# Designs tried in a protein design run: designed miniproteins, single chains. Part 68

Each design is a single chain, and the fold is of that chain. pLDDT is the mean over its residues in the fold that is shown.

## One batch from the design tools (miniprotein)

Design m2359
Fold by ESMFold2-Fast:
Structure m2359 (fold): chain A 80 residues (1-80)
Amino acid sequence: AEEEHQRAKEEIVRFGKEKGLPEEAIRDALNALDAAFAGDSATAVGYIMRLVGLAVEGRISPETAEELVKMVVDAAERLA
């Protein structure tokens, strides 16, 4: 579980760097994943909403926001 969580975080960081994302987007995705694995669904949703907000503002593409959200959700679901 801890090792899988750490691997998911490393995949998010790699994806964000490859796509040239702002550090804020990478941080929000990592915080969402950390909250989800801690069982704090409300906080995880809050960070996902921040990613959506960055896409609405045009700071990241909608496609990139969708990919980041999917990475977080898929990692969290593998715990269940």
Scores: mean pLDDT 82

Design m2360
Fold by ESMFold2-Fast:
Structure m2360 (fold): chain A 71 residues (1-71)
Amino acid sequence: DAAFRDEVAAYLEQLIAQLERIKPTLSPREQAKVDQRIAVLRDTLARVRRARSRAELLAILAAAEAELRAI
């Protein structure tokens, strides 16, 4: 479903923009963690845009959630 994929991609772009907006208000240590989160989200966004099925899309999101929790 291209519409669902595009909606997920738009949400990830919005989340990245929000993280970039709040980053300057944080401590240097927290900024480093935000940079790591943005990197994971940008990689996830690229993978989401190439996803061919809803199952593949959900697997990509599950992997991203696990990576974000490790930060």
Scores: mean pLDDT 86

Design m2361
Fold by ESMFold2-Fast:
Structure m2361 (fold): chain A 74 residues (1-74)
Amino acid sequence: SDWEKEVEKILEEFKKKAEEALKAKDYKTFNDIVKETHDKLEELAKKYKASKKEINEVYLRLHKIIDELHKKYE
């Protein structure tokens, strides 16, 4: 679906930017990127009229990426 494709692009961009911030030990920038990604996902959810279930599944995917990055760099 178009929703899933746009979500995937946002999460891939998040992972790339977040990883660079963590490599630099720039935790402020990491937190800013997390916040920006949350805002982008909320805007996307409004655009596609995503259900609460779809929004929750995307949030779980974001948290999984964050957890994997913390394990790798912390």
Scores: mean pLDDT 87

Design m2362
Fold by ESMFold2-Fast:
Structure m2362 (fold): chain A 60 residues (1-60)
Amino acid sequence: MRAARKAAGRADIRAGVPEAFRAMVDALEKKSPVTPEHQAEVERIRELIRRNEERIKAEE
């Protein structure tokens, strides 16, 4: 358990989430790496991201 990566650290979620999250969404939008078969799933994920973004902005 100690050897587990710190990629998804809670500290980052609190401090780095708003900046890193926004950058990730922008990168995905610019490249648009979506396939017709997986488009449905990607769209649902985008909805969840949008809701999270609203909550984060309200907290700011």
Scores: mean pLDDT 58

Design m2363
Fold by ESMFold2-Fast:
Structure m2363 (fold): chain A 70 residues (1-70)
Amino acid sequence: MQEKLQQLIQEILDLIDELVALGAVEEALRLADRLVEIIKEYFKTKDVEGAIKRLEELKAEAEAIIARLR
C-alpha cells in the first residue's frame, strides 16, 4: 500500500516536470497544489485507499493535459 502510494506520487511529480518542460507552468502549479492537498488529507485521515484513488485520478488528469499539449 505505502509502496503504491510512493510510486503514484513519483509518477505525478514526473508528469508535473513534463508540464513545466512543455511551458504549461500554470497547469503544473495547479496539479502540484492538488497533490499537496491529497497528501495533507492522507496525513490527517490515514486513508491509504482514498489517497491512492485520488492520486490515480490526478495522474489521469495530468496525462490528459500532456496529451492535449503535445
Scores: mean pLDDT 84

Design m2364
Fold by ESMFold2-Fast:
Structure m2364 (fold): chain A 92 residues (1-92)
Amino acid sequence: MSPLQKLAIELIDAILKTNPGNAAEYQQKKQQVLNAKNDQEAFDILVDVLHSILLFPREIVEKAVSNVKPYFGKLSLDQALGAVLMEIARLE
């Protein structure tokens, strides 16, 4: 499993632990990440999940994730989320 797929799954699992009202949608997204044929499919799902929980336009989230993506294998979930949020702030 790629660092990007692992991070996407860790994020979705963290959301599911909060017992959200839309848990079924996040479980479906987790299956989509597990079944992703390549990193681009996993990337698109990660951006969709982050866009759904962050109140920022999808295009800014996508650009921020793209810029931070090379570091995902070196960062914990919390560090990766912090880096994405800092990159969003830099891009606005």
Scores: mean pLDDT 84

Design m2365
Fold by ESMFold2-Fast:
Structure m2365 (fold): chain A 65 residues (1-65)
Amino acid sequence: AVNHRLLGERAFAEGEDAFNAGDYQAAVTAYQQAVDAFEAAGVTDETLDKARSRLAEAKTKLEAQ
């Protein structure tokens, strides 16, 4: 079975790397994958909240470019 929490953690890390590199398009994609995976895993704590917050921030940065 696929571990959705681990997929979310990996996608979140990929999003952080892309965001720090200034690749906001890749960051949005990765953070969206993290949110989707954490929701599929039933994660409802600060981990999901952080992923959602980072997704919103990455979208804002992408729109500002």
Scores: mean pLDDT 83

Design m2366
Fold by ESMFold2-Fast:
Structure m2366 (fold): chain A 67 residues (1-67)
Amino acid sequence: GPLEEAERNVRLAEELAKERLKETGGEDIEVRGEVLDETTGRLTGKAKGQTVDVVGPAAELAASFSP
């Protein structure tokens, strides 16, 4: 259903954000995703020297971390 779609999109955003932080030499990587509703998610993360805190449409969260 729509909530499961949002959850998949947030999980994808978490995975892409972790990959990006690893590729840029990030250390002590922590990334968390939250589904806020059927279309909206939040992604928070930190690594040594970098911080992420984004709220928006779940599908767009993944796109913001794609190559």
Scores: mean pLDDT 75

Design m2367
Fold by ESMFold2-Fast:
Structure m2367 (fold): chain A 68 residues (1-68)
Amino acid sequence: MPATASVKKVSEDELLVETAASSKEEAIKAGIDAAKEAGYIPTKIEILSEEEVDGLVLVTLRVKAVPA
């Protein structure tokens, strides 16, 4: 299953990223990639929540980022 990520801007330097993947590592990678695709350079990643549902790992990330 391809990893998915949804990016929400919280402030000028902070993003909330919700991800779903087959593993925690893949979910985190998808979140970082999504932030970059949204035009940001991630500087710090913080895991806010981690949940496993129906064979998927759902990870919510707080991403400190600067605009690219």
Scores: mean pLDDT 81

Design m2368
Fold by ESMFold2-Fast:
Structure m2368 (fold): chain A 71 residues (1-71)
Amino acid sequence: SAQELLDLAREYLDKGEYELAHGYLLQAARELGVSPDDLRELARDPTAEVAERIGLPRELIELAEKIEKAR
C-alpha cells in the first residue's frame, strides 16, 4: 500500500539512506496513480515544490521536503 511505502521512506530517511527514501516516495506516488510524466519529474527533482505542483497528498509533500532538507 502507499502507506506502507511511505512508512519505509520515513524509516530510510531517519537512517540517512536518502536514495532509498526517495525510491520509496516514488513507489508511493505511483501507487496513488501519479502519471509517468509526473513520476519522472519527481524522480529527477524530489523537492516539495515538485510534489506540490503535481498534486501529491500533504504527507508525500512533507516527506519530499524532509528528504530535500536532509541532503
Scores: mean pLDDT 82

Design m2369
Fold by ESMFold2-Fast:
Structure m2369 (fold): chain A 64 residues (1-64)
Amino acid sequence: GQRIAVLIHASTDGHVNVGLRLEGDDWIEMLSDGTPENTEAVLKELEEQGLPVEELRDDGARGP
């Protein structure tokens, strides 16, 4: 499947991270280290490789 860059917006703490997933898979591999500078650099690198970018809102993950 196609590799997809995922931009993850943490609505609870305002943090933004970047991960990678395969099309048809729900698993997201986290690539950023949690700093804004690293997140921006990783996203730019993936965009330069021609990967499609998806945005995902995350509630800061208090999941049941």
Scores: mean pLDDT 70

Design m2370
Fold by ESMFold2-Fast:
Structure m2370 (fold): chain A 67 residues (1-67)
Amino acid sequence: LPRSKILEARMDLIAEALRLVSEGKYTKERLDELIDRIAEKYGLTPEQREALRAEVEKIVDEVKKKK
């Protein structure tokens, strides 16, 4: 995939995940649904999907640690 598509997927995924955290609705099931939707929308490979999953989980963990 072009770099621009992976960057858009990353930004979309992070924004949606942080919204779920802010609403108190962040769960593994919701994250899985979100990743599946983003992967379908942007045509991500399994490897790219797992990389974005790891990155967003790290970002969410950092946000939660500050609360």
Scores: mean pLDDT 78

Design m2371
Fold by ESMFold2-Fast:
Structure m2371 (fold): chain A 60 residues (1-60)
Amino acid sequence: GPARAGYLARGLARREGGADEAAAEEMGKIASQHAREGGTLGAGQGLQEAGRRLREQGYA
């Protein structure tokens, strides 16, 4: 669900991407919104979008 997608995106941003708390929180919001709008497919798309934005911001 949306809460789970947001939790996973924040965790991945912090652990894998080295994102600060503000960037991690933003990624969580993006993933949660996609999950709300598109269900299971939206959750997957939200996680991809969060990852793309982390890379654009220079997080590995």
Scores: mean pLDDT 70

Design m2372
Fold by ESMFold2-Fast:
Structure m2372 (fold): chain A 65 residues (1-65)
Amino acid sequence: SEEELQEKIIELYKEGVTRPSEIAKRLGVPVETVRRLLKKLQEQGKVKIPEELLMTDEEAVKKVL
C-alpha cells in the first residue's frame, strides 16, 4: 500500500537516504512514485525535504542541461 511505502520512505530518510532514485531502487518502485510520496509526506509535515530535491522545474532543467 502507499501508506507502507510512505513509512519506508520516512525510515530511509531518517537513515540519510534522501535521493529519490536511491529510495526507488531500495523499495523496488518507480522514482516518480517516490517523488509523489515525498511531496505528500512534506505536505503532512512528516518530513523536512531540502528544496533542491523537490524543485521539479529546477531539477528538470539540471537534467536537460
Scores: mean pLDDT 69

Design m2373
Fold by ESMFold2-Fast:
Structure m2373 (fold): chain A 83 residues (1-83)
Amino acid sequence: SQQRIQRDPNDYQSWVDLGMQLYSQGRYRDAMDYYQRAYRIAGPDNYDILMNMGMVYRRLGQTQRSDQLFQQSIQIMTQRSQQ
């Protein structure tokens, strides 16, 4: 398998990498499981994980939930760009 190896269970980036690889393979539900694991480690202010979760919901036809996650992601990014 060419999948990324989970090296540290508390390293959220490893879970994100696995989720992204599964998403690229069309394994959207599996990708979501890994993104949710990453989200629990990284916390609610990680806009990148929220965006990836939104992409999964869109592919699963859950457009309203997808839009909510995209809006949350944009709000976090907007707050970070304000000086």
Scores: mean pLDDT 79

Design m2374
Fold by ESMFold2-Fast:
Structure m2374 (fold): chain A 82 residues (1-82)
Amino acid sequence: SREELEAQIAELSKLPGASAHYVLALLYEQLGDHARAAAYRALYEQEFSKLKSEEERKRTLANTAKLLERVGLHEEAARMRA
């Protein structure tokens, strides 16, 4: 529901970093807020590009998959783990 999406957005908005921004982009897209979705995608791309090690990138992807699973985006989580 819209109320569930808005509650998930509120909780994720408390979290810093690339993983939260990635999931927020997808949730705003589901909400129909394409402008905010694009903004969070840009933040994700910017933060991910700052990661200096393969270990940091792998950890970020794993954390992103975990957050995707938590908000019920199971297909996106599976793609992130592939």
Scores: mean pLDDT 85

Design m2375
Fold by ESMFold2-Fast:
Structure m2375 (fold): chain A 103 residues (1-103)
Amino acid sequence: NLAEKILADPELKERLLARLDELIENGTPETQALARELKELILDPSKIEEANELIARIQELAARALKKLEAGEKPTPEEEAALAVMDAINEALREHARLKRES
């Protein structure tokens, strides 16, 4: 489970939080709202289950966005926001994996 992996690793969590902050500053209104919601859940250890549910929803919406783009269709604003947040998660995962290999 991706949410559990992120929440169990403090360095990965910190990298994701930094990426979410970039989206809160520079994203669309929908992306800013989704990034803020995920950040609040990640910062609260009592909200781990809610964070897991939100990440699962983000993955589903991002997958729908990608499928629509492949078909030449326009994603909804919510699907575009989910894709942006999922890209931030994937970037944090790639940076974390790279740094572990370079250590």
Scores: mean pLDDT 83

Design m2376
Fold by ESMFold2-Fast:
Structure m2376 (fold): chain A 78 residues (1-78)
Amino acid sequence: GLEASLALLTQPLQDAIAQLRASTDEATRQQLIAEIDAYIAQIRSLFPHLPPPVRAQLEAIIAQTRAEIARIEAEFEA
């Protein structure tokens, strides 16, 4: 169903965030952020082909992912 399809699309973002949180060096952190940004761009490229409710849910997940990255970066810069 829709929920399972959304989980499949968002799992790589969740996995990358987990790796980002576990990262111990700046170079690895920047590489993971770049990979997350690239994957978000791939998800956004699907938007013209997705129903509006699915697009809205993916937009919310992308916003949450970016907020989590900002939080993790703040933790490393403190």
Scores: mean pLDDT 80

Design m2377
Fold by ESMFold2-Fast:
Parts: C-alpha cells; structure tokens; sequence
Structure m2377 (fold): chain A 65 residues (1-65)
C-alpha cells in the first residue's frame, strides 16, 4: 500500500530530523517537500524501492547542505 509506505517514510524522516536537532519549522518544510516528492513518484508508478531511494537522497541532500 503506497499510502501506508508514505506515512512510514514521513514518520521516520520526522524522527530522524528531530534527533538531528532541526527546528519544528525546518522539519515541517522538509516533510512538506518530501510528501510532494513521494506523491509525484507514486503517480509516476515508481516501485517502493525507488521511492525509498529517492526519499533517502532528498533527506541526505538537505542534511549535508
């Protein structure tokens, strides 16, 4: 279920960013962008594995900026 996978990814991303010490405002902004990315990938018919890889890349690029 793509919707359930999306919720799990977003919940894990929020927990990760909180542990890294990001503010709630920063977390909300990142999660908004991540949700839009995942929705787009689902519309494109990407696999669960591809969605997870793209989500990880998005988070890594944000944290390593």
Amino acid sequence: DAEKMKEVILKNAEAFLKLRGFSQEEIDTVLSGLRELINELIKQGKSTQEIAEEASRYLFEFVEK
Scores: mean pLDDT 82

Design m2378
Fold by ESMFold2-Fast:
Structure m2378 (fold): chain A 97 residues (1-97)
Amino acid sequence: SKWLEKAKELIEKAREAIDAGDVETFKEYLKQLGLLAHLLAWVVAIETGDEVEALRLVNEISRELEKAYQAAESGNRDEAYEELDKVLELIEKILER
């Protein structure tokens, strides 16, 4: 999936930003991941007619992105990586139509 490839690229760039200690660049990639998740939820809602499931998935991704940001701000790189991995798993679930 081209969407999964884009999600993986954004997550890799986010990891690179954390490794560099660049929280501002990390935040920008989290924002891009959030926008991608919103777009994918919109696609799922149209294809399935299940707006409730689409909203649930967006809310879960937004929560994990917030946790990743909080971990990054606290200097906990390992926790930030774990939360990014959870975001990827949720995006994969959205794409598993």
Scores: mean pLDDT 83

Design m2379
Fold by ESMFold2-Fast:
Structure m2379 (fold): chain A 117 residues (1-117)
Amino acid sequence: SMEEFKEKARKAIEYAEKAKEYVEKAIKAIKQGDYESALKYLEEAIEYVNKALDLVNSISAFSEKAREAAEYLLKAKEYLLEAIKAVKQGDYEKALKYAKEALEYIEKAIELLKELL
């Protein structure tokens, strides 16, 4: 139903907003030299991106905007994984770049999902 569709979109937005919060915490941790907290926050961000993706994929067959939001969330996940690799390799400037790119894609996904409400 349209109500079930909107409820899934709302919950996907909530998970994407949580992912955004954790990416922002990771960026701050990297800037402060707290690389252990940064890794934890990046991993939490990926978990919330996955939860948002599961919901968005469940409605993507019925909405072009949902499909586009899923593509942005998948790009965000790819950049978060690259940020984790960069932190583990001691390339903190590259980690910041990838985390910021992930943040931009999460924000784009959130704006598209809000248009479904």
Scores: mean pLDDT 91

Design m2380
Fold by ESMFold2-Fast:
Structure m2380 (fold): chain A 87 residues (1-87)
Amino acid sequence: KEKEIEELLARANALLDEGEALAPAEIVEEFHKIEKELSKSKDPIEATAEAALEAARRAREAGAPEEAVRKFEEAARLFREVAELEK
């Protein structure tokens, strides 16, 4: 369980970093704003997962590269898995 959480978290963070590198700066700024707001009332990992999913949606609407959208979506999925395993 702990090893599985560590592996998923490392992969999720790597995908998030890659998504941020490929996305427009405005999308990255929106991601951080959403994450900060959600973290006031949610678990930090759950907040990051929801923020990443919303960033993917906004990136797609803005016409960002599909690779950036996929990286945010996959990161969101892995962060949600980590949050579920921590229960």
Scores: mean pLDDT 81

Design m2381
Fold by ESMFold2-Fast:
Structure m2381 (fold): chain A 94 residues (1-94)
Amino acid sequence: SMDDLLKEIDELTKEAHRLYSLLQKAIADGDLARAEALLAELERVRERIKELYKEAQKNIDKFSKRQIRAIESALEYVEELLAEARALVAAAKA
């Protein structure tokens, strides 16, 4: 349902934030293996949000403009976290 989709995106966005925070701590602790595992989990979260966004687009008539903007903002936020996470892991490997 629409409500279930919006709730799942909200929970995934919170999980992305949590994973990013844990990744920063792993880098600070010198635990590169854990940082790479957390990066992989963050990538899975991003892919799931992309799937949900595509599903929302297929049913766009069921969503308000505000709800669509919220989904787009969530995806943009998680993409930014993922880009930063990738940069941190790459820097730690150098």
Scores: mean pLDDT 90

Design m2382
Fold by ESMFold2-Fast:
Structure m2382 (fold): chain A 71 residues (1-71)
Amino acid sequence: MSAEDVKAQVDNMIKLAKKYADEGKFDLALKILEAARYIVEQSDAPPEVKAELLARIDKEEENIRKKGEES
């Protein structure tokens, strides 16, 4: 999987996770983000690309966790 493929896959998974979070399905949203993290870590992408994608996933995960605690 190329760096571009990993980025596209992660972008799609983040969109799906946000959709589930909007539906109040926070557990499913977090599981999708965990799967996205796994894909990034298993990829052959450069360290800087992995760091960027993991930072995006971390931010979305924190947003979803906070939203779930407030709801």
Scores: mean pLDDT 82

Design m2383
Fold by ESMFold2-Fast:
Structure m2383 (fold): chain A 79 residues (1-79)
Amino acid sequence: SQVTQLLQQARQAAKQGNVEKAAQLYVEAVRLWAAQHGIEVPQSSLDELRAEMKAMPPQDLAQYLDQQVQNQQAQQQQG
């Protein structure tokens, strides 16, 4: 899944301390996931999400993204 790949890349960036890149990749994953489900996410919501991600300590962001990867993988395995 492209969404899972983006989340894994975001997690890796966060582990490297690159919060900027991690936030960007996560927002792209959210946008892609929403598009796949016919959901339009307003730009203001994406901007707010990016700001929230960038405000997190890198370790907390990495933990959050690890949880998102696990949730996405579990959903993929359930069918």
Scores: mean pLDDT 81

Design m2384
Fold by ESMFold2-Fast:
Parts: sequence; C-alpha cells; structure tokens
Structure m2384 (fold): chain A 70 residues (1-70)
Amino acid sequence: SLEEEIKKRKEKILKDYSDLVTRQRKTFDEALAELEKKYGKLDEETRRMISPKAAIEYRKKLEELKKQLE
C-alpha cells in the first residue's frame, strides 16, 4: 500500500541518516545535505524525523533487536 511505501521510504532515510552520522561521522548539516542530494528535498514530516535524537533512537532499536535474537 502507499502507507507501507511511505513507511519504508522513511525507514530507509533514517537508516541512511544514522549511517552518515554514526559510521561516517558526518555532522547533522552534512548528513542532511547528503540526504537531500540523494532523495531530493525532504517533506516537513520526514525532516522532523531527522535529528541527532532520531539517529540515536534508530541505533537503540537495532541493538534491542539484536539482543532479542541472541
């Protein structure tokens, strides 16, 4: 559905954002610029999801999932 496609797109953007700020050690501004270069201008909803807090929360979710699989 369109709703699932929007959710998947936002998850992919958040994953790429998390990678840019954690693995590639880019600043928030650098990461935002790379995302907008790759995906085009982000809508307000998606922009609100992109923050240092969002990257940390995404990482915590991944770590929790890994613990559940152990």
Scores: mean pLDDT 72

Design m2385
Fold by ESMFold2-Fast:
Structure m2385 (fold): chain A 71 residues (1-71)
Amino acid sequence: SIKEKAIEIVKELYEKGLLDEETYKKYVDLIKKAKNNEELKEVLSLLAEILRRIGQEELAEKVEELLKEVE
């Protein structure tokens, strides 16, 4: 599922030390609790912005591909 793919990306960031444990847990929770496609798109958009800010352009593009699947 799209949520599973998004959680895997967040987990990879945490395992690489690019994301702290608190932010990792918050984003996993936000993804799991998204009630509809609009909320999921908001969470994925925020994740993509964070990825660009920390220089993870390739992972940001991958999240943007997931965002297209929600539309």
Scores: mean pLDDT 81

Design m2386
Fold by ESMFold2-Fast:
Structure m2386 (fold): chain A 74 residues (1-74)
Amino acid sequence: SAVDEEIERVKEELIEKIEEARRKGLISEQQANDLKKKIEDATKIIKSEKDPAAARTMMRVMKGEILKELEKAK
C-alpha cells in the first residue's frame, strides 16, 4: 500500500542517518544496533495498523524519537 511504501522510505532514511552517525563516531555500534532494532520493531507494529491516519501518526512519532536520540549524541 502507499502507507507501507511511506513507512519503508522513512525506515531507510532513518537507518542511513544512524549509519552516518556511527561512521562519524557520534554513536557506538551497540547504540546503532539498538536504534535499528527499535525501528524494525516499530515498523512491524505500524504496518499492522489498518487505519492509514493512525499509521502515519505512529510513523511520525517513531521518526521524532529516533531523530531526538541522534541529536542527543552530538
Scores: mean pLDDT 84

Design m2387
Fold by ESMFold2-Fast:
Structure m2387 (fold): chain A 99 residues (1-99)
Amino acid sequence: MKWDEAETAAFLDPATRDRYLEAVMYMIRGAVYRTFADRALAKGDLEEALAHLEEAVRAYRKAAEIAASSDHPGMQKLAKIAEEAAEEAERRKREVEAA
């Protein structure tokens, strides 16, 4: 089955759908800030990059919190992805701070 079709079928109840949409919006926010951080790093602006990475971590952690609030398997997978994205952003932030 297609990944997106199975996901849509799994989130039919309004409460799960609302949580899914909110978590996805925070995942998008995290990805946007990660992109801003990468652009700042390419310009050598370490202070700007650190600020954007901090916002990315915050957004990914919020996505993980929302997704983890549901026992649905699809939501638990999203929570895991969000947690890993937050940890990667925090690791990158530490590397930039050490440079």
Scores: mean pLDDT 81

Design m2388
Fold by ESMFold2-Fast:
Structure m2388 (fold): chain A 83 residues (1-83)
Amino acid sequence: DEEARRAEFELGVLEGLALLALGVGKLINDPEFAIRQLERILGRVRALRARIRRLDHPDAPALAARADALAARIEAEIARLRE
């Protein structure tokens, strides 16, 4: 339970950091900055997703799906910024 709650909190922080990276990149007119930060965040999301896979907890499938959705969104934003 405690480890699952911690994973949920970390996932929320990573979701916020992804939005912040996009906002800052737009504010300073530097899409390359946004891409670099998003790639770093994506690495952290994937590491968290691997930890979630090892959780023997009823919330693990939902947390894994949420992490997968965040990873897919970050990948889509990186692709968009590279256009």
Scores: mean pLDDT 87

Design m2389
Fold by ESMFold2-Fast:
Structure m2389 (fold): chain A 77 residues (1-77)
Amino acid sequence: MPDPEEAAAAIAALAADPALLEAFRARLEGLVAKFADDPEALQQLLAELRLLRDLAADHPAVVAVLDAAIARVEAAL
């Protein structure tokens, strides 16, 4: 489980830096592709993404990236 303070700091950093946000988006796409044949890893990723989405609620750009990743994981399950 991610530390809420560490997660909040990471989310704030992503919201402040478009290059970091794009790198994060690419990393999430890579993780979904890597775990496409691993339902357990996809379910764990989905749980982590949903938790991060709740923590990112005040950051619309980060929420949009997380919502896209969540939809991608749900489609892969």
Scores: mean pLDDT 80

Design m2390
Fold by ESMFold2-Fast:
Structure m2390 (fold): chain A 94 residues (1-94)
Amino acid sequence: KEKLEEFGEELGRRVGRKVAYEARNPIAREELREEFEEYAARVGEEELGIDPEKMREAGREIFELAIELAEQGLSPEEIEERAGEKGRELGEEL
C-alpha cells in the first residue's frame, strides 16, 4: 500500500500542475484527462498490479478535483498540493 500511496500522491501533484498551467479550454481539458487516465491505468497494470479500470477511475477523480480547484481560483501550488493529497487518499483505498 505504501508504494500505491506514494504513486497516488506523485500522480496527483503532476495532474494538479498540468491542470493549473495547461487546462485552459474544454479540448485541452479532455486531452489531459485521457492522458492521465491512461497513464494511471498503464502504471497500475504494469508496475502496481492494480486493475487498470480502478486506476483510470482514480485518475479521473484526481483530474476532476484539480479542475474544480482551478475554477475556484486556487493557486497552482495549492492545486498541486490538494490534488497530491487526493491521490494519496485514493492510493490508500485501492
Scores: mean pLDDT 80

Design m2391
Fold by ESMFold2-Fast:
Structure m2391 (fold): chain A 71 residues (1-71)
Amino acid sequence: SSELEKAAAEMIVKSAKISTENGVLMARMAVRRPEMQQGALMGAEEILKDDPEAGEKIRRAIEEAQAEVAA
């Protein structure tokens, strides 16, 4: 995977460990760049394994942000 993709995933995972809100914020920022969208999804999937509630909230935020960018 690309360096940007890995950076996005790592950043979202680290932010979510501080708070779910921080994870949501970083995920929304990442999806504004198409090259980071896959990384954001990877980050959400990693969080889902350890914290299903936080991971689901972040995944929904990614879906919403992707719809906003596509509009």
Scores: mean pLDDT 82

Design m2392
Fold by ESMFold2-Fast:
Structure m2392 (fold): chain A 73 residues (1-73)
Amino acid sequence: AAAEALRAVAERAATLPPRTAAALSDAAMQLLHGASPEEVAAALVRRYGISRETARRIVEEARAILEDAGVAV
């Protein structure tokens, strides 16, 4: 369920540095709203000033957490 997926993302974010935590939460929310992984990665680069490689890793971690919680993205 979406609520369970968001809880899992929040639990992971609590273990990360603040900027990375914010980027992970933002990525998960965008994916839940139907944005493509590529669109989300581009948005993270603009919003957080991170590299494309770092943004892609954050998006893939968000996808993995959502998929593990039963959400297809």
Scores: mean pLDDT 83

Design m2393
Fold by ESMFold2-Fast:
Structure m2393 (fold): chain A 95 residues (1-95)
Amino acid sequence: MKKEELIKKAEEYEKKARDYESQGWLFQAAVWYVKAARYYLESGDYEKAIESAQKAIDLAQKIIDNLPPDSVLRKMAQDILERAKKIIEEAKKKL
């Protein structure tokens, strides 16, 4: 609703994602990057939405590539990857 509030939440979530990433918690980082991307998308900051979603994709792909097909975490990472891709598609339609 208020663009400024959505951007502030996106920035807070992006900071959480960076904190998790710096600790090597790649899955948690990817989750927070997707959440940040959703708030950037809702705020109309489509460039930031794509940037944050791309970081989530990069982390999720790294998890997928390093785990066996039967891994629950791999399946969860695939779900994050698909969510991030949808955010990029929505943002690109608005550009």
Scores: mean pLDDT 87

Design m2394
Fold by ESMFold2-Fast:
Structure m2394 (fold): chain A 70 residues (1-70)
Amino acid sequence: MTEEERRVVEALLRHGGQWMTPEQLAAEAGVTPEQVERALKRLEASGALDIERDEKTGRYRVTRLDLSKL
């Protein structure tokens, strides 16, 4: 897991299943919104993360997080 992925996971764990924008995740994780998007894609590809997206607001909600896949 990269440093950016670790920081994004920590931010997600602090907020549980709450709806968050990439900008909010970036601020919490101390990374850029672009780095958040890359980290989320990698975590989904590894099977560690499932997300739901709100198309109206662009917000993300974590529906499943498997720490054993990180």
Scores: mean pLDDT 78

